# Designs tried in a protein design run: designed miniproteins, single chains, continued (4). Part 13

Each design is a single chain, and the fold is of that chain. pLDDT is the mean over its residues in the fold that is shown.

## One batch from the design tools (miniprotein)

Design m12416
Fold by ESMFold2-Fast:
Formats: structure tokens, C-alpha cells, sequence
Structure m12416 (fold): chain A 87 residues (1-87)
């Protein structure tokens, strides 16, 4: 009886950790897609305002694609902050 109670407690903890990981991963996927869209919009706005060259815009788009491929949300956030500073 004591072993069954300990097993239920361990199973509940493992299930809670798995659910938390799945939620975090889904939120990260949605977050990365949103950050990519925001970064691309900022590049287009900077290009329209003449704050960056067409060559710089192309390099920034390539960097966004690479960061998105790596799912690097922190680097995408940092890039968005730097782009906003140029506005």
C-alpha cells in the first residue's frame, strides 16, 4: 500500500512536468512565429523610412530566417529591440 501511494505521487509529478513542457513548447512555437512577423514588419518600416539600405534589409531577413530555423526566441527579441532603436 505504501509503494502504491508513492508511485501515484511520482506519476502525478511526471505528468505535471510533461504537461508543463508541452505547454511551454507550444507557447514557444507561437512566440517564435509572432517574433518573426514583428521583426519582418520592422525591417519593412525601416526600409520605407530610409533608415536601412536594401542590402541591410536582405541581410537582416536572412538572419531572421536562421534564428527562426534555430527557434532562438531570445535572439529574435534582441534583434527586434535593436530594430526598434533604429526607428
Amino acid sequence: MEEELKREEEERKKLAEEIAREIAEKLREIGVDFLVEEALKLIDELLEKGKISKEEAEKLREKIEELARRRDDLALEELIRELKKKL
Scores: mean pLDDT 77

Design m12417
Fold by ESMFold2-Fast:
Structure m12417 (fold): chain A 65 residues (1-65)
Amino acid sequence: SMEELRELAESGLRAVQYAIRHYRAMGKPEVGREVAEQVIEDFELMVPNQKLVDEVRAKIEELLA
């Protein structure tokens, strides 16, 4: 359902945000970027809603900037 997809997106975004901050604090920002890219790729494969995928991608790109 859309509700389940939104919950999955919110959980994924929180995990990516944590990973980016965690790896930046450890002096390994490239690992955080790789985690973010992997999450986007997995989301594109699993989520059949392009608008939600685009929203998640945009938010992750903002976190990486």
Scores: mean pLDDT 81

Design m12418
Fold by ESMFold2-Fast:
Structure m12418 (fold): chain A 71 residues (1-71)
Amino acid sequence: SNRDQAIQLLQQAIQYVQNGDFQGAIDYLVQARQLAPEVRDDIDRAIIYVRRGDSQGAIDYLQRAIDRLRS
């Protein structure tokens, strides 16, 4: 489903953030946002934190997006 694919992309984005590959993370987040517009606001906030270099802030919002998609 689009939801399951979005969760996979969000999990991959978290790994890219943890590795310091912020552009790779953003590429996955843009794709996840298209598949799961219901969590777009959480993803957009995560992108802001990624661009700032705030890895923990980004991961917190991405985890919230995953939790919402699993509910």
Scores: mean pLDDT 90

Design m12419
Fold by ESMFold2-Fast:
Structure m12419 (fold): chain A 78 residues (1-78)
Amino acid sequence: MEETASAMRNLAEQAKTADKEELVILSAIAQMILGIGKATGTESPELIEALDKASQAMDEGNREEAAKYFEKAAEIAR
C-alpha cells in the first residue's frame, strides 16, 4: 500500500532525529500499527517483524537501527 509505505518512510526520517521522549512516542505508534496488522491478518509476517524490530530499537534508544527497520517496512509495504 502506497500510503503505508509513505508513512513508514516518514517514521524512518523522524527516528533519525528523535530524542528519547519522541522515540517512546514512535515506539507506541509502531506497536499500534503492529496491533492492527495482527488483528486484521492483512499484513505480511515480514512487515510485522520489521515493525517489531523498529519498536525494539527505539526502546533501546538506537535511532539508526529503528530508521533502518522502518525503511525495510516501507519496502515490504510496496
Scores: mean pLDDT 74

Design m12420
Fold by ESMFold2-Fast:
Structure m12420 (fold): chain A 66 residues (1-66)
Amino acid sequence: KVFKTVKELFEALNIPKEKDIYSGSEAKKYGIAIIPKGSAVPASAKYGLEVDGEWSLNAESRYLKY
């Protein structure tokens, strides 16, 4: 349910490694929440991807890439 890396997430969800997923709207369509390490997955999401808090809030380009 919670993944530590984008690679593990892509492999688990059978997302092609060539695909870039925008962490905002597109990740939400996959049921993915971007969460700080140790945080619970929100009820609105099926999966969590753990990131550092700065990445989740401040990254200008937030694409999930294999």
Scores: mean pLDDT 69

Design m12421
Fold by ESMFold2-Fast:
Structure m12421 (fold): chain A 72 residues (1-72)
Amino acid sequence: TIAEQAIKLVEEVMKRLGIPEEYRPELIKLARDYADGKITPEEVRRKLKEELGLSDEQALDIVSAIRVGSLK
């Protein structure tokens, strides 16, 4: 499914950037919410930076992964 592909890409980015496993559930939720049209890319970026404390670079990579994974 679209959500499964988005989750897979987010997990690959987490491994590449060394993002702690404790953030996985929150990142999966954001990927699903984005795939369902419940949240905008800008809102994902804001939450990644403000709530999870990720850098601009990390946030942009995750947003890109979520967007690509949400394509049919």
Scores: mean pLDDT 77

Design m12422
Fold by ESMFold2-Fast:
Structure m12422 (fold): chain A 84 residues (1-84)
Amino acid sequence: LLEELEPEERRLLELAERLARAQAARIAAAGEAPDAPATLEEELRLLEELAEELGLGPLEREALRALSLGDFERAREIAREMLE
């Protein structure tokens, strides 16, 4: 599968997989020790790269970052702005 994809498609898939893995790791650790700054920084970096590859707008990118940070209030604010 991976070797059959175009380079751009492979990069997008790799970023999505890394993001999903980072989030899964955070969820698994949440019951024990959720405050891992390095893991959070990695998630934010992956989200930024993934959003750019997907061509998402500024509001969508900000919403994803807020969700990754667990800032649901900010995410809701952005979602309301998008829905108007």
Scores: mean pLDDT 62

Design m12423
Fold by ESMFold2-Fast:
Structure m12423 (fold): chain A 70 residues (1-70)
Amino acid sequence: SQEDLKKKVVEEIKRRAEREGLTPEQTETVIQATTDILDDLYSSGKYSQQEIYDISLRAADQAIRTLKAK
């Protein structure tokens, strides 16, 4: 389901954010932005669950890099 996929993505973001030394506030920012993207991808009906997972985590990695560059 969309909710199960979202939960899996959120848990993976938390692991990546912790490894990269993000604050809890920065981690929540990445989660919010990534879940918004996930919801848009899922609602489009054009992507498999695996594609949505992969695209969402690439977006999360980009957000983490952006926050670390500041």
Scores: mean pLDDT 85

Design m12424
Fold by ESMFold2-Fast:
Structure m12424 (fold): chain A 89 residues (1-89)
Amino acid sequence: VSKEKLEAESLLAFGRMALHLGLYELAIKEAEKATKSSDPVIKGEAYLLIGEAYLKMGELEKAREYAEKATKSSDPEVKKRAEEVLKKV
């Protein structure tokens, strides 16, 4: 496991915690940093988190944009969850 991957996973963990606390803007900010990861799974998870945060904020167009990006993930679970977000926008 590389240091860069651990840092990106930490950003995702912090972003998810912020999302659960209702800190949607902070969740988006941390997840946007994780989108810079070269790992396609981490990048897909980051797009999914941003999409979920925008959905909770009522920003339906942005939620759709980021959920569509997350559907391109190589992780089947991320794809499934992104499709669930798309059904709500």
Scores: mean pLDDT 84

Design m12425
Fold by ESMFold2-Fast:
Structure m12425 (fold): chain A 82 residues (1-82)
Amino acid sequence: MKEEFRLQAMVNIMNGNQAFRQGNLDQAISNYQNAIDFARQSGDDGLLARAYDNLSRVYRAQGNDQLADQYRLLSQQARQRS
């Protein structure tokens, strides 16, 4: 069960990365948010940190520096728990 959530988090990170490379920022945000939810359910703080870092990057590309900084901090906090 937790392993399934971990795999879903990874799939959503990969889909988010593809959307981000294509310039589809809204789709990338959606995919990374789904990855965060699955990573939390899996208990994998490393995947959670990775999803937060990727979401921070896409918000920065979108010009939303406030959200980018917020998710960057959340990524750092998740890495410290790992």
Scores: mean pLDDT 88

Design m12426
Fold by ESMFold2-Fast:
Structure m12426 (fold): chain A 108 residues (1-108)
Amino acid sequence: MEKRREELIAEFREIIETEKDKAKVEAAKEALRALESSDEPLVIEFAEAVLEVLKTEKDKEVLEAVARAAALVSVGPSPAFVEALIEALKEKDPEEKKKKLEEVISSG
């Protein structure tokens, strides 16, 4: 896991430096903060799910919800909360993804 965490940190730093979409940059910054706050396997899995969203997602509202989710992970919530966020991030439909992310955030 240590090598994967280091690879994710490097990928998020690259996004922050090179990405022109401000919403993607903010989501990447918050995901990087979460990774820097914890080396727990669930936080690494959460960061991997965020990275996959940043590669495919263009909806600003979804990206803003992802940034809020990552900010909450940085403060060390329960494992169940992180798992719920990971499941929401794996949702393929952007509208349903946003809804599920906002529902989890509101319940935490």
Scores: mean pLDDT 82

Design m12427
Fold by ESMFold2-Fast:
Structure m12427 (fold): chain A 85 residues (1-85)
Amino acid sequence: SRQDLIDQIYQLGTQAIQLGVRNGNPLMMKIGLVGLDAAQAAEDNNWSEDQIQKLLSLIKEAVDAVLEGNYEKAEELLEELKKMI
């Protein structure tokens, strides 16, 4: 459901912030924070399920890019996330 997707984004964003704090990774923290802001915007503006699914996919890709050490890709995906807000 739409709410299940939003809940997944909040969980992933919170996890990214926590991981970024624990590992001293500011980029991971920024991805999590922007993800939470985008989830709030999606809720407040009644974004479609398709738009929320795209948001979730971008956050997952950005988190994975950081975990892989691909900071260039992670930064590019963070800029795409910022454009959605």
Scores: mean pLDDT 88

Design m12428
Fold by ESMFold2-Fast:
Structure m12428 (fold): chain A 87 residues (1-87)
Amino acid sequence: MKLSREELEEQARVLEGMLRTLRAAVEANPDTPAELRAAVAAAERKLQEFRRLLEEGAPLDEQQRAYDAAGAAFGRAMDLLRERRAA
């Protein structure tokens, strides 16, 4: 899916909100597995890369790639959380 710059900016805000909620949940539970903590940290780094590219006015294709990477990393963290709850 191809997004406009305005849509990518909106998606950055949405991902920021979701990752803040997930980070707060992870920090509220000191027994959170290291894999899940690492996945959340990876998603946060990918989101920071995406945000930097948005702020620098990087080419739209680079912004889209960074968005896809941030979304995939967030998805991985959510999958780990679900697997933990399903076991």
Scores: mean pLDDT 81

Design m12429
Fold by ESMFold2-Fast:
Structure m12429 (fold): chain A 80 residues (1-80)
Amino acid sequence: AAEHLRRAAEAAEAGDVDAAAEHARRGLEELGRAVGLPEEARRQAEALERGLREHKDDKEFLARVAEELRGAADYAEALE
């Protein structure tokens, strides 16, 4: 989970929204499974993908998303 979320953050900072969405989906799916909230994780991943696509040229938004994904990665790492 943590590695996918870190890669998602790196992709978001680079403006690669497709890679960011795919890595975030994988990382959130694994994290949701680990904490017993797979449906909530799927819903969050779908919302994030929509936000990334709508704001693909908004560097401020992408930087904020990257920061949030790093926080999620740190949380996922603490659970392992």
Scores: mean pLDDT 81

Design m12430
Fold by ESMFold2-Fast:
Structure m12430 (fold): chain A 93 residues (1-93)
Amino acid sequence: MASREELEAYARALVEATPDLPPTVENDVALVLEAAMLVGLGHPELAAEVLEAAAERAPDSVLILRELAKVYEELGDFEKAEELKKKAEELEA
């Protein structure tokens, strides 16, 4: 199991690299899976940082917005989660 410090360094590296990743479905899925792994390891705040960077690069990615909403629900920020869900629903219309 990776240490908290190792996961924080990993998440920071992902955040820094994210703006340079092409906004493709493949890269969006990869970022969602990385964030889901961080949540599973007990670090939803790190997952939120990664997904916020992903959303800045691909603001219309329904996949990223839906996963970010789930992460904010895990953090107890239900208002932010509902805002993100609404944005994702509007993009699927």
Scores: mean pLDDT 81

Design m12431
Fold by ESMFold2-Fast:
Structure m12431 (fold): chain A 66 residues (1-66)
Amino acid sequence: KILSVDEIERALTRLVIEGRISPEQATAVGRALRALGRDTVSEAELRAILREAGLSDEAIDFVLSL
């Protein structure tokens, strides 16, 4: 599955608003996504980035369900 960086960033904003992840976690993920230099990421790349940022399994599954 290929995911849009813009869609992921919107989902991260929602997770921060809902208190499910910290702003610092969202910032770390956003930096990693932007470092790829692409508008899209694979599920495997995204899963690794989310795990590195310290997201819970529930939050990771939510983002990957986009």
Scores: mean pLDDT 82

Design m12432
Fold by ESMFold2-Fast:
Structure m12432 (fold): chain A 98 residues (1-98)
Amino acid sequence: DEAIKVIQAMLKALGVADESDSKEELLKKLKEVSEEMNKKLKEAKKKLENLDEEEKEEIQKKLQELAKQMEKLLTEGDDPVKVAYELAKLVEEMYKLY
């Protein structure tokens, strides 16, 4: 199942899964990661509201650079599993900005 391999690659990149995880364990971990991502996005938005204009501009520039890297990866990538792994790493870098 290619979809399960993509999910496994993403979760492995995030450090929450390995190659021994079953399909059921991967789907459970995906749900947990999704819930954690939603929580982190809410926290990031709240932090952004308390930043000054210069700090907001710096974060915006870094987000634009990461978005360009994501677009390039999606446009030029031909291995879905490798693209998913690298995309998950870029998402983790976005979290480090907050």
Scores: mean pLDDT 69

Design m12433
Fold by ESMFold2-Fast:
Structure m12433 (fold): chain A 64 residues (1-64)
Amino acid sequence: SPIEQLEKQYDEGLQQIAAETQRELDRLRAAGGSPAELEEVRRRTMRRAQQLQDEYNKELEKAK
């Protein structure tokens, strides 16, 4: 089903972003990461997640 495929792609994308973010945060924490560096990672992660959400919503609209 198109909707199930879109959901799977969205979930996989979020898992990828989460894994990359966790790795980056772990590296920064080990190095004594600054508030600015942590903020940059958070902001970038939110932007990537928002982009995936927007794409998912757009494709869902077409599938309905």
Scores: mean pLDDT 84

Design m12434
Fold by ESMFold2-Fast:
Structure m12434 (fold): chain A 89 residues (1-89)
Amino acid sequence: AREEELEQEAERLLRERLKELYEELVQQGAPQELIDLIRQLAEEITQEQVEQLAQLLKENGSQQYQDVALRIQEIIAEVAEEIAARLAA
């Protein structure tokens, strides 16, 4: 189904963007705990899991954790916009 194809594409895009975030955090020397969380999320992806993790980091994290939560929210929004653009085409 068309919806299934778009869902698979959204998951692929989220995985790629989370992998990029993981690589960025490694280069910045972020805490290992934070790096491990993003790595695990990139491997297990659903949009719901990404949103849940972003919320947890925002509520209970240090400033660095909050910054990462904002980046995750930006990634989700960007993927949603790309999928919406493909639906409009």
Scores: mean pLDDT 73

Design m12435
Fold by ESMFold2-Fast:
Structure m12435 (fold): chain A 77 residues (1-77)
Amino acid sequence: MLEEALALVRRAGEAAVRYVEGDESARAEAAELEARVRALVDELIAAGDLASAQEVLEAVAAAGREVAERLARLEAE
């Protein structure tokens, strides 16, 4: 489960980066992958696996930071 969740975070981040770089078709893919990540985090919390849930949330924060840095670069132009 943890490895699957981390792989989904990576895929969601890649889709979000594509979206902010001009691929608007990636928006729906990013949203779907983000929803799947959220469902897995909720499942880990419900199972009492807070350590794995924390690791997934830290990966989400790192991916979000990369997306924000890409968007900031585009807005600076």
Scores: mean pLDDT 80

Design m12436
Fold by ESMFold2-Fast:
Structure m12436 (fold): chain A 99 residues (1-99)
Amino acid sequence: DKIEELKAEFRKRGLEGVKKGREMRKQNMTPEQAEEFLKEGLEFNAEFYKKLVELGITDAVKKIIEYYRDINPEKADELIEKALEQGYLTEEEVERLKK
C-alpha cells in the first residue's frame, strides 16, 4: 500500500513537473532556467527514492547511490552513511559501490 501510494504521488508530481516545464517554455526559458529545471527533476527523483529507502527497499538505495555518484558525490556519501546506519547495506556492498 505505501509503495503504491508513493508511486501514485510520484506520477502526480511528475505530471505537475511536465506542466511546469511547458509553462516555462511558453515564457521563453533561458538555458540557465532549463538547467535549473533539469536539476529540480533530478532532485525530485532522488527524494522519491529516498522515501523508498526509508521503507527498507535495498535496490532503491543502490540506485540512489549510483545516481548521485556522478552528479553529487557528497550526497552519495550521505546516502551511503544513512544506508549503513539503517542496515540497508553491508560495508562490503558499500565498498563495491564506491570507486
Scores: mean pLDDT 64

Design m12437
Fold by ESMFold2-Fast:
Structure m12437 (fold): chain A 74 residues (1-74)
Amino acid sequence: SMAEELEKLAETKEPLTEEELERARRLAEEMFGEEEARQLEAYLREKNYRGLAEAVIRQLEGLKKKKEEYEKKK
């Protein structure tokens, strides 16, 4: 599953640099919104990579559903 793959990648990766963290934070704000970005930042700060991976996947699935709904309404 994607959650398991992302979790393993996050656990085996070296810590994110400050630049990578800022870039990820900015992308999360743009894609998901400020509230969601804050929650993802909290997971990163606590090194809860499982929770982070699951939260990202959930947000991406939400965006996919919204896109499909917009396509249907066009």
Scores: mean pLDDT 65

Design m12438
Fold by ESMFold2-Fast:
Structure m12438 (fold): chain A 91 residues (1-91)
Amino acid sequence: MKELQYSSILQTENGGIFRVTVFMGDDNILEVIIEALEGIEPGSRFELIIETSLGRFSLIFTARGIGERIILQIQLPEPAEVLSVSIREIE
């Protein structure tokens, strides 16, 4: 069963808007769901940064544009608390 850890609307420095939802799944896997809402160009690259009680995790993803849903998974070595989530655009 998935447990909700985090849900927020995040804005990038370049004005892109995403909805990000984080669930704790089985075997200490964090499932991150990213939905592009506004100001996102197809092919733009982003860094997802998740701060946890175990440290910082960073994942790079490429946007497909508005209405896009991306699912990312992060394997944790042990249970952790999600402290913050941010997204930044990369060149």
Scores: mean pLDDT 82

Design m12439
Fold by ESMFold2-Fast:
Structure m12439 (fold): chain A 78 residues (1-78)
Amino acid sequence: SEKIKELLEKLSEEAKEILKEILEYYKVATDENTPEEEKKKARERGEEIQKRLEELKEKDPEQYKLLMEILKLLLDSS
């Protein structure tokens, strides 16, 4: 989607990295074929991602909102 591409270009490098980690986490955590060891690592990464999201929200609320909008669009697209 052109809209998603435009929004991605507005993300800071920090916000882009967080988004990438969220998408990787979600893929691993929701896949039934993922080994238990990898699921454990994904849960640990989920906690770290949550902390980074809270830090981004405090430091740069506009980037946090933009990241959440992009994430919603990516997860809601069929």
Scores: mean pLDDT 77

Design m12440
Fold by ESMFold2-Fast:
Structure m12440 (fold): chain A 85 residues (1-85)
Amino acid sequence: SSAEVEALKARIQALIAEAQRLLAESTDPADRQRLQALIDRLQALLDRLKANPAPSSEELLAIEVEVGIIEMEIWVLRREQELAA
């Protein structure tokens, strides 16, 4: 549905903002590269949803799964930074 697509776009935008914040606060080159790669992947998913505002249920589920994986990777990086502080 359009509501599900809008919610997913909002979730991707929030994750991009969080990853950008972590990138701005990170001094470790490896973490910076990992965060940039995650931002790039999230931006590509957002661009796919903007290009096709009425995706199939299968495509929407695939994007939701990928967003969930990226969210977990961002959570791990955030947690690693918190534990290193």
Scores: mean pLDDT 88

Design m12441
Fold by ESMFold2-Fast:
Parts: structure tokens; C-alpha cells; sequence
Structure m12441 (fold): chain A 85 residues (1-85)
């Protein structure tokens, strides 16, 4: 659990390095929320958090893309984050 938490946080920090100032603020807020609730999070909740972060990023990058396509891409990225250590 904790190791997966740290992996997600590290990858959010890497995303922050290439993000716009507005995106960095959203990522910071996401990181703070994850740190605050981390002890109470299940694996599914961690997956959901990673999904939300990627989904928000993809919506900003491709605002005209179908939401279903963006959601599938975000879910794939979230699963990758939790699977790799």
C-alpha cells in the first residue's frame, strides 16, 4: 500500500515538472488531498485518484476529444502508475 502511494506521488511530482502553472496548482492540490487521505485509501481509491489526475490533464490537452476516449486513456495511465515500482 504505502509503496504504491509513494509511486503515485512521485509520478504526480514528475507530471508537475512539465505542467503549466495552473496545472501545477491542481497537481499540488491533488497531492495534498492524497497525502491527507492516504492512510484511509484502498487500492481502488488510489487507482481512482491517479485516474482523476490524468483525466483532468487530458481534458485540458485535448478539450475537443470525446470524454470516453480521455477516460480510457486516463484509466490506462492510472493502472500503469500503480503497477510499476
Amino acid sequence: MEKAVEAVLERLEELKKTASPEEQKEIDEGIEELRRRAPDFSEEEWLSGAFSAYFEKLKKEEPEAPLEELAEKALEKAKELLAES
Scores: mean pLDDT 68

Design m12442
Fold by ESMFold2-Fast:
Structure m12442 (fold): chain A 97 residues (1-97)
Amino acid sequence: MYELTEEERKKLAEFYRLLGIYYLDKNDFSNALLYLTAARAEGFSVEIKPIDYEKMLKRLEELKKWFEEENAKHPGRFDYELRLIDKAIEELKKKLE
């Protein structure tokens, strides 16, 4: 794994926070704890608000675009995170249908 930049750490912390909140809403406490702990390790505080799935979906799509752009610069660097984002986007789209 390459060393993360400050910007990459902030985007990963934001991503892990969104995933943690999503899994918390889904009552998947094991995944929620995993991702919220990862976000907090990057110095990010969790703010618990009622979940707006449309705003969450939009933000995940924005993060996906950012990770795709960085992955194009450093091939394979964010393949794992991109797979997680795609899965989360697909699940959220199904909830909004």
Scores: mean pLDDT 72

Design m12443
Fold by ESMFold2-Fast:
Structure m12443 (fold): chain A 118 residues (1-118)
Amino acid sequence: SDLEEALEYIEKRIEELTKKLLEGDYSSLPLLRLLDILKEVLEEAIKNKLSKEEIAERLEKIAENLLENPEEDAQRIAAGLLILAKLLKEGKPISEAIKETVELLETHSLEELQKLIA
């Protein structure tokens, strides 16, 4: 299923980024934190049979809580969650939406990510 493919992708990326973190590379820490949040949300979505709209709404609520923290890492994670929620609401498959969101976080500044949400 699309949810299972998305979860497998997230778990693989978490393993890769965790290894880099243990080797002293902290550059991907915001992305690792985002992926941990996404893993929890997708595991709950599978367990409770959540729709794409319900998943998007949950991501938006998590993002709103993170936006209360002015730290750049929290703002980057929030932006990623809001971009993903937008892509899901636009009807993009969840596995494709997650891959696109991850690529955007790896290649864009916080200011650029914030412009994509508007």
Scores: mean pLDDT 87

Design m12444
Fold by ESMFold2-Fast:
Structure m12444 (fold): chain A 91 residues (1-91)
Amino acid sequence: SMEEEYRRKVILAGSEAGLAEMETWVLLTLDESLSEEQKKKLEELLEELRKIEEELLEALKNKDFERIEELLKKFEEKLAEYKKLVKEIKE
């Protein structure tokens, strides 16, 4: 069903955000070479991903599938920005 498909997509987005959170925590805790600008950007991107997760859950609860599609696109864009920053940090 459409509900099952969107539920699965939201779960996958949540899993990716959880991995980003753990990687951010590892970097912030263990990488002494991070600049203050890099730390701030990591924390800002993580907060944006978490906000989109909350909006995805609310859209799923309301069965607003058009809103879920918009939020998933926004999530993927922010996740790509996060992954790019992590890659630049690691070179």
Scores: mean pLDDT 86

Design m12445
Fold by ESMFold2-Fast:
Structure m12445 (fold): chain A 68 residues (1-68)
Amino acid sequence: SRMEKLEKRFEVAIEAAEKEGRLDLAKEIRELMEKGDYEGAQRLVLQFLSSLPEAKRQELLEKLQEVA
């Protein structure tokens, strides 16, 4: 379903944030997702993507597209 794919994409982003040492961000994305604030969670994912070096950003974008 659309919601299952969306939640899986957030889990991919949370794992990536944790691997980058952004435990604060990973926790906030998870909390927003659990509350059903998908718009808020999406904004944080976009902010995270913007903070990554180009190579890492591209890798994460590809992983997120695979869930679509």
Scores: mean pLDDT 83

Design m12446
Fold by ESMFold2-Fast:
Formats: structure tokens, C-alpha cells, sequence
Structure m12446 (fold): chain A 92 residues (1-92)
């Protein structure tokens, strides 16, 4: 994780925080691992508070977007169940 952030930052000229956000965007399931790796890297540069705050704000916005997607999926599941119940009544 830390090596991936350093590699992307080096190859692209991004900050460590920007590289971490880009990697978390590609694989959200590893977002916490990237945050912990970023904390370790930022400590070495003396920028721990700055970089971790920027990354945490990014994760917070990503969670908000995911909640909206989960609510949409729940609504779709309710609609499917309701239609299934109506079909069962018509076919019995």
C-alpha cells in the first residue's frame, strides 16, 4: 500500500495525498489500508496532519456517494418484491 502510493506519486508528480485518493478511487475496499499507509508516509515528510486530513475529507465524500447508491438499491429491491407479490396473486 505505502509502496503503491509512493510509486504513483513519483510517476505522476502527484502529492502523496493525491496518489492515495486516486488509488482509493480505483479500489474503495482498500481505502482504510491506503489511509494508514498515507499516515506513515506523511509522518516521514512531516506532513501527517495535512495529508491525512485531505484524505479523510475525500473518504467522507465517497461514503456519502455510496449511501445514496445503497438507498437506490434498497428502493429497487422493495419494488421488485412488491411486483413479485402481485404476480403471485394473479397466478394463483
Amino acid sequence: MAEEIERLARETGMSLAEAGKALASRDPSKAEEYLEALRELAEREGRAEEYTREFEEFLKRAEENRELSLEAAREAARDIRRVGDEVDRELS
Scores: mean pLDDT 69

Design m12447
Fold by ESMFold2-Fast:
Structure m12447 (fold): chain A 94 residues (1-94)
Amino acid sequence: MTEEQLRETLRQAAEDIERGLELIKQGKVVEGTTLAQMGLARAARALEQYGDLEKAEDLRNAATDISVAAGKGPEAAAKKTEEALKLVREYYAE
């Protein structure tokens, strides 16, 4: 995987997480958190393939945090999803 391919995968993952956040804000917590977790899993896999195991683990932990927050309601789920989105965006920043 090239650095450009990694950045593109992280951007696509961020788009999925952002869409998931929009769904959570609409009250579709299960659909939104599922989409966000799928985006984070894809980003973590790409980071792992690139050799950044620590960042991959950070995104896996973020996905777990979203899953736990989903059980607490839409506000908690949205907050954790926003935190995960910010983290992914920081990882592909120029």
Scores: mean pLDDT 87

Design m12448
Fold by ESMFold2-Fast:
Structure m12448 (fold): chain A 84 residues (1-84)
Amino acid sequence: SKLKELSKEAGKVLSERARKESDDPDIGAAVGDVAYASTVVSGSKATPQELADTLQKLSEKYKKAGDTDTAKKFEELAKKAKEL
């Protein structure tokens, strides 16, 4: 489903960030894999509106943290979720 596809895209963004933030590539990969799996499970059980709201909140949090690239990715995914 499109909802599952968006959940996978969100999980990839979180996985990529976990890998980038870890000094140990094996730990970064493991944390990233857990973040991906958890995001896909939670997002697949959410409504489109719930997923959009969560992704928008993540965008705002990353923007406030100064990570504008990650914020933009979540903003784009939130917009796609609203269109479901």
Scores: mean pLDDT 82

Design m12449
Fold by ESMFold2-Fast:
Structure m12449 (fold): chain A 75 residues (1-75)
Amino acid sequence: SPLEQLIKAAEELNGKEAAKIIAGDPELGKLLLGILEDPDKYLPAFLEKFPEEKEQEAIVKLLINHREEILKATA
């Protein structure tokens, strides 16, 4: 699934692969952009999508390290 592929890309800190996955899923891109811009508003939806703490940490680390690639993928 796209979510499993994103989690794997996040664990590998693979910004290029993550950007491809996000570009193919506008709703996922909107959620991840939301976490970067307004975390208080988007946190409940993020936790519902990624219920495991290890996955949450991997995704957040990916967003911090590859912010520019993620922003371009959501545009």
Scores: mean pLDDT 80

